# Designed miniproteins, single chains, continued (2): the designs that were tried, part 100

Each design is a single chain, and the fold is of that chain. pLDDT is the mean over its residues in the fold that is shown.

## One batch from the design tools (miniprotein)

Design m7456
Fold by ESMFold2-Fast:
Structure m7456 (fold): chain A 72 residues (1-72)
Amino acid sequence: SKEKRESIILFEIAVAKSSAHFLRTKKNMPQDKYDEIQSLIDQAIAAAKAGDLEKAEQLIREATAKLNELEA
């Protein structure tokens, strides 16, 4: 259902926000990289609020990919 898909996207957004904060505080992620990732997360939130779930998923996947590169 659309509601279930929205809940999954919001959960993925919350996970990405937590991961970005963790890398910033524990791995000394540069502020510029943190800001780039937060910008993608904010865009994903805006897309989800607009009902564009496909765009929200694409944006959150991009943010998560950048986070995974920084965790390596």
Scores: mean pLDDT 81

Design m7457
Fold by ESMFold2-Fast:
Structure m7457 (fold): chain A 81 residues (1-81)
Amino acid sequence: MEEIKELIKKAAEAIKNKDYETAQKYLFEVFRLEIGKIFGLSEEEARKLNLEEVSELAAKLGLDKTNEILAKIVEEIEKEL
C-alpha cells in the first residue's frame, strides 16, 4: 500500500532528524491503517477512525497482537534508516 510506505519513509526521515514528535505522528497513522486492515476496513475507512475508535480496536485485538503490529512497523522504519 503506497500510503503506508510513504508514511514509513516520513517517519524514518523524522527519526533521522531527531524529530520524535513528528515520527510518533506518522507511526500512529501507520498503526491506524494496519489495525483497520486487520478488522477488514478499507484505507479510506481506517483514515476516518479517531483516537478513541483506534484505542477500542486495539483493546479488542489485545496487547500481544498490538505489540506485534508496532514491532513490525518499527522494523519497516529501520529498513529505511
Scores: mean pLDDT 80

Design m7458
Fold by ESMFold2-Fast:
Structure m7458 (fold): chain A 80 residues (1-80)
Amino acid sequence: MIKELQEKIREAYEAGDAEKAYEYAKEYGKLLAKYIKEKDPSKLEELIELAEKDLAAAKTELERAAVEGFLEGVKEEIEK
């Protein structure tokens, strides 16, 4: 369901809905982290580093909300 979550994130961006962008990005981050954890756990650290870099580069509140959600989802899945 990664494709469906990507579409929902896009819809939230188009609507300017930072809360929905955060929530859908968080779910996406959890699913992606779970997938990487099962296939290649060595990539998890790289995923976090890239997400933190994207957060630092975010220029709008909507973009920051989505990246923060994604990073939170990734970290939550890893700490299970």
Scores: mean pLDDT 80

Design m7459
Fold by ESMFold2-Fast:
Order: structure tokens, then sequence, then C-alpha cells
Structure m7459 (fold): chain A 60 residues (1-60)
């Protein structure tokens, strides 16, 4: 299922990321835009886990 940028940003903020960080990660993963600042491995892993949980919730 297609994941929206808004859904990913909201999920990341619930995991403790700032809105600015969450939007940057979503722009990279959803729109394929290069990040202006490097995304840490920990933040990237949190984004993939959040995306998987959103997909699992929709897959049920």
Amino acid sequence: MALTKEELVEALQKRGLSKEKAERIADFLIDGKPPEKPISQEDLEAAFEAARELQRKRGA
C-alpha cells in the first residue's frame, strides 16, 4: 500500500523524532529527495520500522 509523507511524519514524531527530522526523513524515503543533512542510522532504522508497522496495520 502507498504510504503518505504525512503518515510517516506522524509515526516518527510518536517515536520521539522532531517534526523537522521526521519531515526530512519522509522527503527522502517517500519523494526520493536527497537530505540536506545526513540522516543517522538510528533515525533511518526508526523510519523503516515505523513504515513496516503502518503497512502491517493496513494489511490486517
Scores: mean pLDDT 74

Design m7460
Fold by ESMFold2-Fast:
Structure m7460 (fold): chain A 78 residues (1-78)
Amino acid sequence: DEQKLNQLVTSTLLRMMGSVYKNEGNDELAKLLYEASDHVERGDIAGAVQALNEAAKLASGDEAQSLLRLRDSIERIA
């Protein structure tokens, strides 16, 4: 099932990104990325989009743009 594989890959990527931010001391960004990962894993695309929009507000320019592009990719899963 390609859709389930895409959800698994995306949720794993979000969890890895969250761990990077947590290791850098950015607990707030890490929390939002973990929340986005959990939403994707549950199939809650709207929740994942909301979490990524909040994460993008806390991130710097290039990182914010990357998070918004990831949001757009997640919206295409549903």
Scores: mean pLDDT 83

Design m7461
Fold by ESMFold2-Fast:
Structure m7461 (fold): chain A 70 residues (1-70)
Amino acid sequence: RKKEIEKELEELLKTLEAPTEEQRQRQIELLREMLKIGVEIAGEEASLEEIVKAALEALEPEAKKLLEER
């Protein structure tokens, strides 16, 4: 499966300075859910960029609602 996505996500998170432990965990969970949806839409052969794009397009209304709520 798309273990390469998880690897790239982990490497990206290693370079990112997290504000707090709880906020970091929340950001990680949000990113993983977004990638999961992107894979379902774009397919397992899609690149990381295509998966992120598909997830953003699919979650655009819901993601904005969640971000504005917080």
Scores: mean pLDDT 62

Design m7462
Fold by ESMFold2-Fast:
Structure m7462 (fold): chain A 99 residues (1-99)
Amino acid sequence: SEKQKKLDEYIKKANELKQRIEELRTAMDEAESKGDAEKAIVLEIQRQSLENELLKLYEKARELGDADTKAQFDAEIAKINSEREERKKKILENYKKSL
């Protein structure tokens, strides 16, 4: 069906984004091991941009899938959102310590 074809296309794009995110993670590990903090920050910003694209694809894919497929993508979305909330909480705690 057209829905299945679109879902397959979104999954393919998501897998390509995941590969690029892993490449950035490896590059960040190398930058950190060499003490290149500026390069590590630039790579983290690039990773966050790709994660935003991945999140949008998961949101589109969940609308086309069956109940099991929706549950799978909801779990992936929840994981990304949870990691972002943890980062936000740390930023807020650091801000409160500066007051």
Scores: mean pLDDT 80

Design m7463
Fold by ESMFold2-Fast:
Structure m7463 (fold): chain A 84 residues (1-84)
Amino acid sequence: SSLLEELERLLVEKAAELLERAAADPSLSPDVRRKLAELAEALRNGDVEKAEALLEELGKDPQGRAVLERITAELRELAARALA
């Protein structure tokens, strides 16, 4: 249990880092960048309701959706390596 809790914590931290990095991308619209930064904060704070709302809004935007798909793929790869 403690090992799984540590892995969950590390994945949440990595997700927040990737979202913060994406929020600094000047090729993205200011609205998408703001929502990515807010999502990173919501994840760090464990604010599930706010995170879900931001994910829904980002998913409606083509840029937001593309960023979320890329980050999800990266997190899946990291999780697979951690469990190997």
Scores: mean pLDDT 85

Design m7464
Fold by ESMFold2-Fast:
Structure m7464 (fold): chain A 78 residues (1-78)
Amino acid sequence: YPELDELAKKARELAEFARKLMEQGYSEDEVREAVFKKAKELGLPEAVARQAYIAALRNDPETAATGALILHLFEKAA
């Protein structure tokens, strides 16, 4: 499913973006705001933005990709 690969890529990118801000010393509120804004710009739902933020806290961008795919499949009543 090429569309799912693109979704996973965007989720990983969002998590990496959030982690980079955290490592640069931005506050939790600033990172959360930036991540949710970036997710809207990328056309990602709020649930994916939340998963990306959590993945960044764990320093595991693959967690964001996996979470986004699970949420997408769940929304399709899988």
Scores: mean pLDDT 78

Design m7465
Fold by ESMFold2-Fast:
Structure m7465 (fold): chain A 88 residues (1-88)
Amino acid sequence: MSAEEAVKFGQEGLEAAAKAKTLEEAYKGGYLAGLGAGIVAKADGLPAEYAKGIGQGLKDGALNMGASEEIAEAAGEGAEKGAREALG
């Protein structure tokens, strides 16, 4: 995946997570977004510990897009998981 593709994938995942109607949809959208962000972070030489920051960033992004706290939390958890898998 190119850096441009990973960025686009991350943005699409964030939008899907913010608009999610269920915690499962939010987690899945977050996971895909975190996976994309983690691929970019790995290419930049960032350590696995950076996955927590990616998860927090997606949670904050979803909240800023009008997601509920529960949806944003699930999206952030998914994003940390996806980013950790890409970085580890």
Scores: mean pLDDT 79

Design m7466
Fold by ESMFold2-Fast:
Structure m7466 (fold): chain A 80 residues (1-80)
Amino acid sequence: SELPILSLDSKSRGEALRELAERLGLDDETAKAVAWLVLEMEQALKAGDPATARAVFERLRDVLGSEERFAAAREILLAP
């Protein structure tokens, strides 16, 4: 599977995460979990650790609970 490329500054990250929560109807707890996973994925990518980045990305799939929601989240996070 391709690794997502995330290069979000704090403002762009906040805007992308807000759009994701609004479009997918996430509750506050789920939105917070997604925000934490996005941060972990960015850190792994910056560290040059694609295996950890993939593992974190798969946890995002589990948190969202469906392939359709996951595909929408990928679209928002890669092209906010």
Scores: mean pLDDT 71

Design m7467
Fold by ESMFold2-Fast:
Structure m7467 (fold): chain A 94 residues (1-94)
Amino acid sequence: SMMEEKERRIRGLVQRFALEASSLYSQFSPEEQAEVEEFFRQMGEILREMEKTGDIEGAIERLIELLREFAEKFPQLREVAEEIIEELRRIKEE
């Protein structure tokens, strides 16, 4: 279904971001690593709630907000975060 495909695409975008962040993980301090883990925990919570409720628009809005905060704290991930945000916006407008 269209909703299931949108959910799969959103999960794929989050996974892509996680892969990029994980490539830099060893360069972070223990405190920064803890912040990265907290961001991923929050993203996982958003995805679980999306799957449970089917609220794709709400999930996209929360992910965009979280990715913006993540990019501000970790400027080295800013470019990939902005790319993911634009793709999330495109899914929302479909």
Scores: mean pLDDT 86

Design m7468
Fold by ESMFold2-Fast:
Structure m7468 (fold): chain A 61 residues (1-61)
Amino acid sequence: MKFDTAEDALRSVIGRQPSQEDIDKLNSLKDGEEVDIYDPFYDRTYRFKRIDGKFEFVGEV
């Protein structure tokens, strides 16, 4: 599934309001780049990718 905004991607996958730092991490990605976002509440790491100006959830790592 692809998301139009970083906030929508983070909120949809993690299920809570994302931090501005995490939003900024996704927005700093160039097309084809990936980033790992750590959620301390669930002790989980989620991988996101930017593709064709949108954000895609790749998987949990």
Scores: mean pLDDT 83

Design m7469
Fold by ESMFold2-Fast:
Structure m7469 (fold): chain A 80 residues (1-80)
Amino acid sequence: SPPSEEELKSAKLIEEVAEKLRPGEVVRIRTVLGEEVLVGLAAYTADGKPIAGVSSAADVTLEQAREWAARNAEAIAAAA
Protein backbone atom coordinates (compact mmCIF):
# COMPACT_ATOMS: atom_id res chain seq x y z
CA SER A 1 0.00 0.00 0.00
CA PRO A 2 1.35 3.47 -0.84
CA PRO A 3 2.13 5.75 2.13
CA SER A 4 -0.38 8.49 2.95
CA GLU A 5 0.44 12.21 2.51
CA GLU A 6 0.74 12.50 6.31
CA GLU A 7 3.16 9.52 6.41
CA LEU A 8 5.24 11.15 3.64
CA LYS A 9 5.34 14.46 5.57
CA SER A 10 6.45 12.58 8.71
CA ALA A 11 9.18 10.77 6.74
CA LYS A 12 10.39 14.10 5.28
CA LEU A 13 10.56 15.67 8.77
CA ILE A 14 12.58 12.68 10.04
CA GLU A 15 15.04 12.99 7.10
CA GLU A 16 15.48 16.74 7.72
CA VAL A 17 16.13 16.15 11.45
CA ALA A 18 18.57 13.28 10.77
CA GLU A 19 20.64 15.50 8.41
CA LYS A 20 21.28 17.93 11.33
CA LEU A 21 22.56 15.25 13.74
CA ARG A 22 26.08 14.08 14.50
CA PRO A 23 26.93 10.36 14.95
CA GLY A 24 25.67 9.18 18.34
CA GLU A 25 23.14 12.03 18.68
CA VAL A 26 19.45 11.28 19.27
CA VAL A 27 16.51 13.69 19.32
CA ARG A 28 12.83 13.21 20.17
CA ILE A 29 10.32 14.67 17.72
CA ARG A 30 6.57 14.61 17.24
CA THR A 31 5.39 13.77 13.73
CA VAL A 32 2.34 15.23 11.92
CA LEU A 33 0.59 11.94 12.84
CA GLY A 34 1.04 12.85 16.54
CA GLU A 35 3.55 10.03 17.06
CA GLU A 36 6.60 10.54 19.26
CA VAL A 37 9.69 9.13 17.55
CA LEU A 38 13.38 9.06 18.41
CA VAL A 39 15.70 9.87 15.53
CA GLY A 40 19.31 8.77 15.97
CA LEU A 41 22.34 9.06 13.72
CA ALA A 42 24.69 6.08 13.96
CA ALA A 43 27.27 7.07 11.33
CA TYR A 44 27.92 8.58 7.92
CA THR A 45 28.74 6.56 4.82
CA ALA A 46 31.96 7.35 2.91
CA ASP A 47 29.83 9.47 0.52
CA GLY A 48 28.45 11.56 3.41
CA LYS A 49 25.00 9.93 3.55
CA PRO A 50 23.60 9.68 7.11
CA ILE A 51 22.87 6.21 8.50
CA ALA A 52 19.91 6.96 10.74
CA GLY A 53 17.67 4.85 12.95
CA VAL A 54 14.12 5.62 14.02
CA SER A 55 12.13 4.10 16.88
CA SER A 56 8.68 4.66 18.37
CA ALA A 57 9.55 6.57 21.51
CA ALA A 58 6.65 6.64 24.02
CA ASP A 59 8.48 4.45 26.58
CA VAL A 60 12.12 4.97 25.48
CA THR A 61 14.44 7.59 26.97
CA LEU A 62 16.92 9.60 24.90
CA GLU A 63 19.73 7.80 26.77
CA GLN A 64 18.32 4.37 25.83
CA ALA A 65 18.02 5.52 22.21
CA ARG A 66 21.66 6.69 22.19
CA GLU A 67 22.71 3.29 23.58
CA TRP A 68 20.64 1.58 20.85
CA ALA A 69 22.24 3.71 18.09
CA ALA A 70 25.77 3.04 19.40
CA ARG A 71 25.12 -0.70 19.84
CA ASN A 72 23.60 -1.06 16.37
CA ALA A 73 25.98 1.25 14.46
CA GLU A 74 27.76 -1.65 12.70
CA ALA A 75 24.48 -3.44 11.84
CA ILE A 76 22.95 -0.19 10.52
CA ALA A 77 26.11 0.51 8.47
CA ALA A 78 26.05 -3.05 7.06
CA ALA A 79 22.38 -2.62 6.04
CA ALA A 80 23.07 0.69 4.24
Scores: mean pLDDT 59

Design m7470
Fold by ESMFold2-Fast:
Structure m7470 (fold): chain A 87 residues (1-87)
Amino acid sequence: SDEKLAAAKAELEAFIAEEMARLEALYRQGRVSPREMGERLEARVRERLAELIARLDLSPEEAATLRTHTQLVLFRRLGEFQARLRA
């Protein structure tokens, strides 16, 4: 349903924001490289995405929409971080 998909998108966006903040703090401490940050973020988001699809019993079409949305959010967030590193 549109409601389930909207809730899943909001939950994933909040999760990505929290994980980005945590990983950026680790980066500032010299504990992760930008590459490791991207790899860890992608892995954790993939796990969360799979959990949400299963928990909410999303259809294949709803799951595909959620995956596409998630990839766009990840691309934007990592791009914004990389831009800040160059400034």
Scores: mean pLDDT 86

Design m7471
Fold by ESMFold2-Fast:
Structure m7471 (fold): chain A 85 residues (1-85)
Amino acid sequence: MSDDDLALMDRLIKQLDAEAEQARSAGDDKTAERLRELRDRVIELKEQIKKYKDTDPEKYEQYLLELGDVYIEFLGLRRTFNRRL
């Protein structure tokens, strides 16, 4: 795991937070709430990934896959949101 992986997760958290604020400002409270839920999930996954990366490779890989799923859902929400702008 490179030092860049943690930086990418931090960037994703900030991006989710910023886009949640934009969705709320546009009056899309449902999208804003969903983006905030994804942000909180990335924060949780970051802590789990940090905890297990050297102690439990199986759990580490499972949490990385879950992080990938969160990212895919975020991209789907961004596409829907950006079409409304």
Scores: mean pLDDT 77

Design m7472
Fold by ESMFold2-Fast:
Order: sequence, then C-alpha cells, then structure tokens
Structure m7472 (fold): chain A 71 residues (1-71)
Amino acid sequence: TAAALLANGNAAEAQNQYDQAVLYYSNALLLDPSNSAALANAVSVLAKLNKAASATALTNNVAFLKAKNAA
C-alpha cells in the first residue's frame, strides 16, 4: 500500500539511507500521487542529496499524474 511505502521511506530516511528513502517515496507516489507527505519527504531527501533538478522533475511528474487521474 502507499501508506506502507511511506512508512518504509520514513524508516530509511531515519537511518540516513536517502537513496532507498527516495525509492520508497517514489513508489508511494506512483500508487497515490495525492500523498503530500510522500512528495514533501521525497523533495526534502533529494535536496539532501543535492539533486534539485530531480526534485523539480518529481514535483512536475506528480502534478501530471494528479491531472491524469482527474480525467
């Protein structure tokens, strides 16, 4: 579930496993693009990894998925 993936991402982030945290948050957002906690946490982790362009791309991709799901 998206909630379980978010929880796994939170656990990985707490262990400073940032690449793994991003993977879990990204999968949570694929299942539920409206999960604002997963998006915010993923963007925060990508900033810690100095991947600002990836954070921007993720935000844009989530916006696209939300628009697609509304149709």
Scores: mean pLDDT 79

Design m7473
Fold by ESMFold2-Fast:
Formats: sequence, structure tokens, C-alpha cells
Structure m7473 (fold): chain A 85 residues (1-85)
Amino acid sequence: MIEKVKAEGEFIKNLQEFLKKLGFYDGEVDGKYDEELKEAVKKFQKHMKIKPDGEVDQEFREAIAEYQKLHGKPADGVVDENTLS
């Protein structure tokens, strides 16, 4: 994971903003995957009715894609400007 930290950091910042907008995350948008963000991920996983393990894996990205579909966004599983709007 560390070798991809820059690309992952941008994704994590978008994820932090997304979860903060939903009221699941109260921490800083700093691009770090910490315990507070992990708890926010678990809350989102519960909301999407998937296993709340706090892992940002394929199942989690598919849950983001399902959330995007429900809100009329492109369903690509990527947290970006379109997901945050």
C-alpha cells in the first residue's frame, strides 16, 4: 500500500470528504487512512449493507458504485468530484 500512497492519498482525501458530507467522518481531510477514517468506512459499509470490516477493497468500491447509482452519478466506484457533488 505504501508504494501507492500518493495515488491512494488523493483517493483517501476524496473518501474523507465524501464520508464527512454523509456525516460519518468528523476528522481532518488529510489523505491519511487512520482509525477514525476506518470507523467512518465501517459506518458507510453498514449503510450499504455490506460487511463492516473497515477495508477499502473491491467490495467497498462496489458499494461506492451502488451509492453513486442511487444518487444519479456515474457508477465507477471511484470517489471523485462527481461523487462529491
Scores: mean pLDDT 69

Design m7474
Fold by ESMFold2-Fast:
Structure m7474 (fold): chain A 87 residues (1-87)
Amino acid sequence: MSPLEQLLARLNEVYQEMEPSMSPKVREVVEDLLVLAYILASEGASPEEIIAAIRAYFESVAPSLSPEERALLERFVRRVEEVIRET
């Protein structure tokens, strides 16, 4: 399996695990984050660049989220960062 395919499979596992706890709004944000990660990885961006872009997007949407939604999204982002660093 290519590194990109492995990354996508692992990111999808995190999404499937956490999706039942997500509001529709959090799900839309998470889907946007996954698309962003995929595009950057496909373009050959480093793990550090992908993580920085994901964090920047998270901070841009955070003011529109409830405290509970923000906490869930922060957990998702941390899990995604671990996957990107390990893959």
Scores: mean pLDDT 83

Design m7475
Fold by ESMFold2-Fast:
Structure m7475 (fold): chain A 85 residues (1-85)
Amino acid sequence: GIKAFGKMIAAHARVIAREAEELAKRSQDAEITQEASELSKKASEIFENAQKAWDQHDSEALAQHFLETRRMKAELEELRRRNRE
């Protein structure tokens, strides 16, 4: 149901936020640190918005947040790749 879907999105967003914050703290590249910090902030906002969306039974908002978490995961993997180069 909607609550289970929202909880999954929130869990994904929380993991992305945490891992992006850890990358920002460990990177010696100022650009990667800034981009990872912004990604962490955006993921934290999606975590909050997903909770609100499932409480309001907004399936369209949840679908959008799901797509946003997938995009953010790809952005995090790209930042990790750049940080290893």
Scores: mean pLDDT 87

Design m7476
Fold by ESMFold2-Fast:
Structure m7476 (fold): chain A 85 residues (1-85)
Amino acid sequence: MEELVEKIAEAGIEALKKGYIPDPKRVGEWARRFQAQGVEPRLAYAAANAVVIAIDKGLITEEEARSLTAEQARYIGEKVLEALK
């Protein structure tokens, strides 16, 4: 499980640093989902970007992404935000 959330964060960071822009509608939907689970808006949005990228790269399925916990989403969001400083 820990290895999977690291891969999601790393894939998101790599793509975002290269100027990739995931679909804003899909990012918004995932961010709202994470916020509904109690994730802070800034972390939810960062995690949503990484999750959409990971789905599009085939690293996770949409079903697996829906199974992510609030703690996992926060971790992904924190890693993304740290790397984009």
Scores: mean pLDDT 85

Design m7477
Fold by ESMFold2-Fast:
Structure m7477 (fold): chain A 87 residues (1-87)
Amino acid sequence: MDPLGLYSTTLAHTLMRNLEKSMELVKKLKEQGEKGDKFAEFGYYQGMGEILRESATNEEDRKLAEEYFKKADAILQELIEQGKVGP
């Protein structure tokens, strides 16, 4: 499964409040990202941000989600610069 496919599945489970399944999927993305897959690394940070946002009960959780989204955006900008993301 490609990392964007794993990310999309993670987001769907997060929206359904299936935290356990979402965490398993982001763990797989993290492992792929650690092997140098920039799409998997992007998916991990974006997925963690969405999970934290959905489970947020306080300002600290919201700030953590924002931090993960900033990391995801930085990786996305690298992928765009490399011409690997776009129409």
Scores: mean pLDDT 74

Design m7478
Fold by ESMFold2-Fast:
Structure m7478 (fold): chain A 64 residues (1-64)
Amino acid sequence: SLKERNERRLQGYRELAEKFAEMEKKVTPEEAKKLRLRFSDLQLRVDRGEITIEEALEEFEKIK
């Protein structure tokens, strides 16, 4: 159970990082800085148990 939960969370972090990398390539340096701050915020909220990794991915999809 714990191992499966950790694997899901790690896969979700990979997906989040991939989405971030794709968006970062398409924006200005100023917009990239904002994306990095948002990405870090979402990771911290998942680590704190405030949101699920699935919710973090959904929120990131809304960032243009």
Scores: mean pLDDT 77

Design m7479
Fold by ESMFold2-Fast:
Structure m7479 (fold): chain A 60 residues (1-60)
Amino acid sequence: MSSVERLLKLARETLKRNEEEAREIERKYGEEGKKLAAIIRAEGEALLRMAEEVAKLALE
């Protein structure tokens, strides 16, 4: 597996794990949990976007 394929796989797996963690935090910690969950989701989304940009450069 190429380094680019590993990066994309890691980013996608991180996005899924962050979503699962965010849902659990929202259930357990109420209003404060919702705020933290939003940050966790945003971090996963940012990682995936950055990984996709790096992948585009590596395919040139």
Scores: mean pLDDT 82

Design m7480
Fold by ESMFold2-Fast:
Structure m7480 (fold): chain A 98 residues (1-98)
Amino acid sequence: REEKLKEIEKLAEELEEKLKKGEATVEEIAEKLVEIYRLYLEISEEEERQEFLEQLRRGVAAAEATRAALEKAGASEAEKKLMEAQLRAAKRVLEEVE
């Protein structure tokens, strides 16, 4: 549990650095988010796990609705990358637990 918490922190810091540099691909961002989400689920109690999964489901629905609006509004490539990576990571984790 303690080691996994440190791993989550390290992955989150690496993700922040990649995002700051603006060079990360959607797949690279999604891959790190999936690792973070999996580790969080592994250390979470049953209630925390269900709450997190519900947050992911709501996030997917919101992101899918927002995606079309962002494209029409001319959102930046960085914003589109972040949205797409978060959507892909959430869907992958949800598919694994179902």
Scores: mean pLDDT 75

Design m7481
Fold by ESMFold2-Fast:
Structure m7481 (fold): chain A 69 residues (1-69)
Amino acid sequence: MKLAQESAALAEERAEELKERAREAQEGSPIEQVGAVMAVLADAVSLYLGGKEELAEELREFALEVLKK
């Protein structure tokens, strides 16, 4: 699964940047917060497809944490 491996590698590199953006979005508008969470969840899906389940689970939990007020 060449595409899944490549997507997972890119998703792993993006994970930290997306988490940072999601934290910043928490102090922004609701639309920005939703957008940032969607990006984190999309990245988590790429990690699951590439076999990096633990990282995907971490991002999923982080996204839910960001949505909690």
Scores: mean pLDDT 76

Design m7482
Fold by ESMFold2-Fast:
Structure m7482 (fold): chain A 76 residues (1-76)
Amino acid sequence: TPLRDQMLQSMTDYFNNIINQARSQQTTDPVRFAVLINIGQGIVSWMQDQSQRYNDPRMQQQADVFSRNITDIQNS
């Protein structure tokens, strides 16, 4: 539905904003970095829950991409 498409896009935009902020804070503010990573992980968990509850595989696919992005930034 248009609403589900809008939710997916809005959460994608929000996640990308949070991760870009996390990258900028990684060396300068480790406490803020940890908080931003925690928010990103919360978004992933929410999208996984949405996928399971509403049988929306796009949410799961996007959650998998976001989970990898979080892992990559934590390992850099």
Scores: mean pLDDT 86

Design m7483
Fold by ESMFold2-Fast:
Structure m7483 (fold): chain A 68 residues (1-68)
Amino acid sequence: MDEEALKKYLEEKTKELQELAKKGDSKGMRELVEETEKVLKEKFGLSDEEVEKILNEMQKKAVEAALE
């Protein structure tokens, strides 16, 4: 696994999710989460447990930023 590529990808997707959360775009947020899950499993070869942990962290960070 390329940790640098994964980190950059997650940072970019987290920022996109934060922007969608601030706009109240629930459909966009759902679609982005689904796409990110697919990429993490297919491209990065992560386990279901690792993907769940990452997606939970991304969603938490996006919600916290939207509430600031």
Scores: mean pLDDT 79

Design m7484
Fold by ESMFold2-Fast:
Structure m7484 (fold): chain A 65 residues (1-65)
Amino acid sequence: SDTKVEMSEENLEAGKQTLIFIARHVYKVSQAELDALRQALDAAKSQEELRKVMTEWSEKLYEKK
């Protein structure tokens, strides 16, 4: 897409919570995997790092099916 969309910090936090919700309720991951996801998201100190973590975990969850 040629259109670049910038996300606010509030939207990034909503994205984090949505990914955790999907992991828990859709993919029904173990508590250990959920804790690992939370830790990875919490360790991200920049928007780019957070986006990378979210992308990597989304791909891992998708491949699990």
Scores: mean pLDDT 72

Design m7485
Fold by ESMFold2-Fast:
Structure m7485 (fold): chain A 98 residues (1-98)
Amino acid sequence: MEKKIEELKKRLIEIIKQMIDSDAEEIEKYNDEIAKILTELLKIADEQGLPVPEVLKLIGRILAVLGDSETLLLLARLGAPKEQREQVAEEAIAVIES
C-alpha cells in the first residue's frame, strides 16, 4: 500500500517536471495521465475505508494538483515564460509531497 502510493507520487512529480518544458499538446497528454493517477489514489483511499475528514483532505489536494496542471496548460498556450511555469510546477510538487 505505502509503496504504491509513493510510486504514484513519484510519477506525478516526474510528469509535472516534464510539463515545464513541454508544448500545449504534450501537456494535454500529461494532464490526462495526471487525472488517471489521481483517480487511482482516490480509489486506494476508498478501498482502505479512510474517515471522511481524511478523504476530504485528499480531495482538496487532488483538486489543487488538477488546478495547477490546467494552469500549466493555459500558460503554455499563452507562451508564458519558463519561470512562471516553474513556479506553478513547484506549487503542485509541494502539494504532492505534503
Scores: mean pLDDT 82

Design m7486
Fold by ESMFold2-Fast:
Structure m7486 (fold): chain A 61 residues (1-61)
Amino acid sequence: SLEDQIKKENEATKKMRELAEVARKLAEQYGLDEVREIMRKLFEERAKKEGKTLSEILDEL
């Protein structure tokens, strides 16, 4: 039903928001610069695997 689809979509959205909030809290506790550097390196690795530039990956965010 449409109502079940809306519920499933809202649950996925809630999960994403919770993950984003946890990531922000971790950055505050352990240092934003360190977390950003690790994430940048992960994006660089992903870009190489997909044959894209880092800028292209960052623009998709």
Scores: mean pLDDT 68

Design m7487
Fold by ESMFold2-Fast:
Structure m7487 (fold): chain A 100 residues (1-100)
Amino acid sequence: MIESLLQILEKQLARIEELAKKHPDNELIQKIAALVKELYTAVSEKKASEEEVKKMLEELRKAMLEANATGDPVTIEAAELAEKAAVAVYMAMEERKKAE
C-alpha cells in the first residue's frame, strides 16, 4: 500500500514540476511544486516527524487556497494536483502508523 501511495505522490509531483517549468514566472505554482517535493522527500526518506509533515501540509493547504483564489485555470490545476498529493501523504502517514 505505501509503495502505491508513493507512486501516486511521485506522479503528482512530476505533473506539478512540468507545470512549474512551463510557468516559471508563476510564484504560486513554483511554491506548490517546492512544497510537494519537500513532502515527497520527507515521506519517502522517513526523515520527518508527523508534526513536521503536518506543518508542511498546512503550508501546502494555504498555497492551494491562494491558487484557487486566483481564478487562473493553470494555477488552479496546480492546486488540484497538490490536493491529490496531499491525500496520498495523509494516507501514507496513516499506513506508517499501522506498521509501527
Scores: mean pLDDT 81

Design m7488
Fold by ESMFold2-Fast:
Structure m7488 (fold): chain A 62 residues (1-62)
Amino acid sequence: SDAAASAGAGVAGNARAAVESGEASPEKTLQLARDGALAAAPGMGEAAARAAWEGGVKSAQE
């Protein structure tokens, strides 16, 4: 859903910013972003949370 995609993008963005500021490694950031996306959308199921995380990664890479 749109809400799940938006939530995932926000979580992924925060995680990416942490890596850029030197707070976390890329590997740990990917894991935390995935966990955060799932936590942000618990009622939407894993598939929706994963889609939101993938959308966030694409946004962060641009």
Scores: mean pLDDT 60

Design m7489
Fold by ESMFold2-Fast:
Structure m7489 (fold): chain A 60 residues (1-60)
Amino acid sequence: EELEKQARDAATEVAILTSKFSREVRNEVAQTIREASKMTPEERLKKLQEVLARLKEEMA
């Protein structure tokens, strides 16, 4: 399904970006991804996009 691919791509981007952050931030993001894995593909994609946006804002 297209949503599954988008969620996987978003998760990959989150993982790459979090490598630049502290251990505490990485642990928090990992927990969020774990919670997202229990959600529907649509909810998971939305949650991952929110995390990615937050990380980009913190980098700016």
Scores: mean pLDDT 76

Design m7490
Fold by ESMFold2-Fast:
Structure m7490 (fold): chain A 102 residues (1-102)
Amino acid sequence: TKTFKFTLRAPGVDEATFSGGGKYKITVTAKNLGDAPATVRVILKDANGNTIGEITLDVAPGETATASKEVELPEGTYTLIVSVSSPDPRSRVEVTVTVEKL
């Protein structure tokens, strides 16, 4: 199990990488610390830039949202791209992505 933590202001993008193969559960938890709605998008890409999976969360002001997805991955290196958008250009969102091998 590996956990990545991001603190982003809207609009914001950050990324993390991990290596592995097999069945994984990816859990995204987003806490909106702003006063406007925020959309959090997490994209999983392989080493060739192909999109393997995507999780999108709409998070109301002051709320926390969570979603999970199971993926089966060939052995390789993967990139998690986390992006945040909001009508408030200084909205702050805390995003936790957990990658758990099943």
Scores: mean pLDDT 83

Design m7491
Fold by ESMFold2-Fast:
Structure m7491 (fold): chain A 54 residues (1-54)
Amino acid sequence: SEEFEKEIRDIVEEAGKKLNLTKEQIDEVYKKALERGITDPLEILELLVEFKKK
């Protein structure tokens, strides 16, 4: 649902901010997750952590 996707996005944005990622970097990771069909917040958070390592 649209409401669920918005909630996931908010969680991802907050987690990315705690990792000191920019809004652009967070949006890039979120977009890639959606392209891969990933909707699990924990999997998206793992992608944020992996992105931060680069």
Scores: mean pLDDT 77

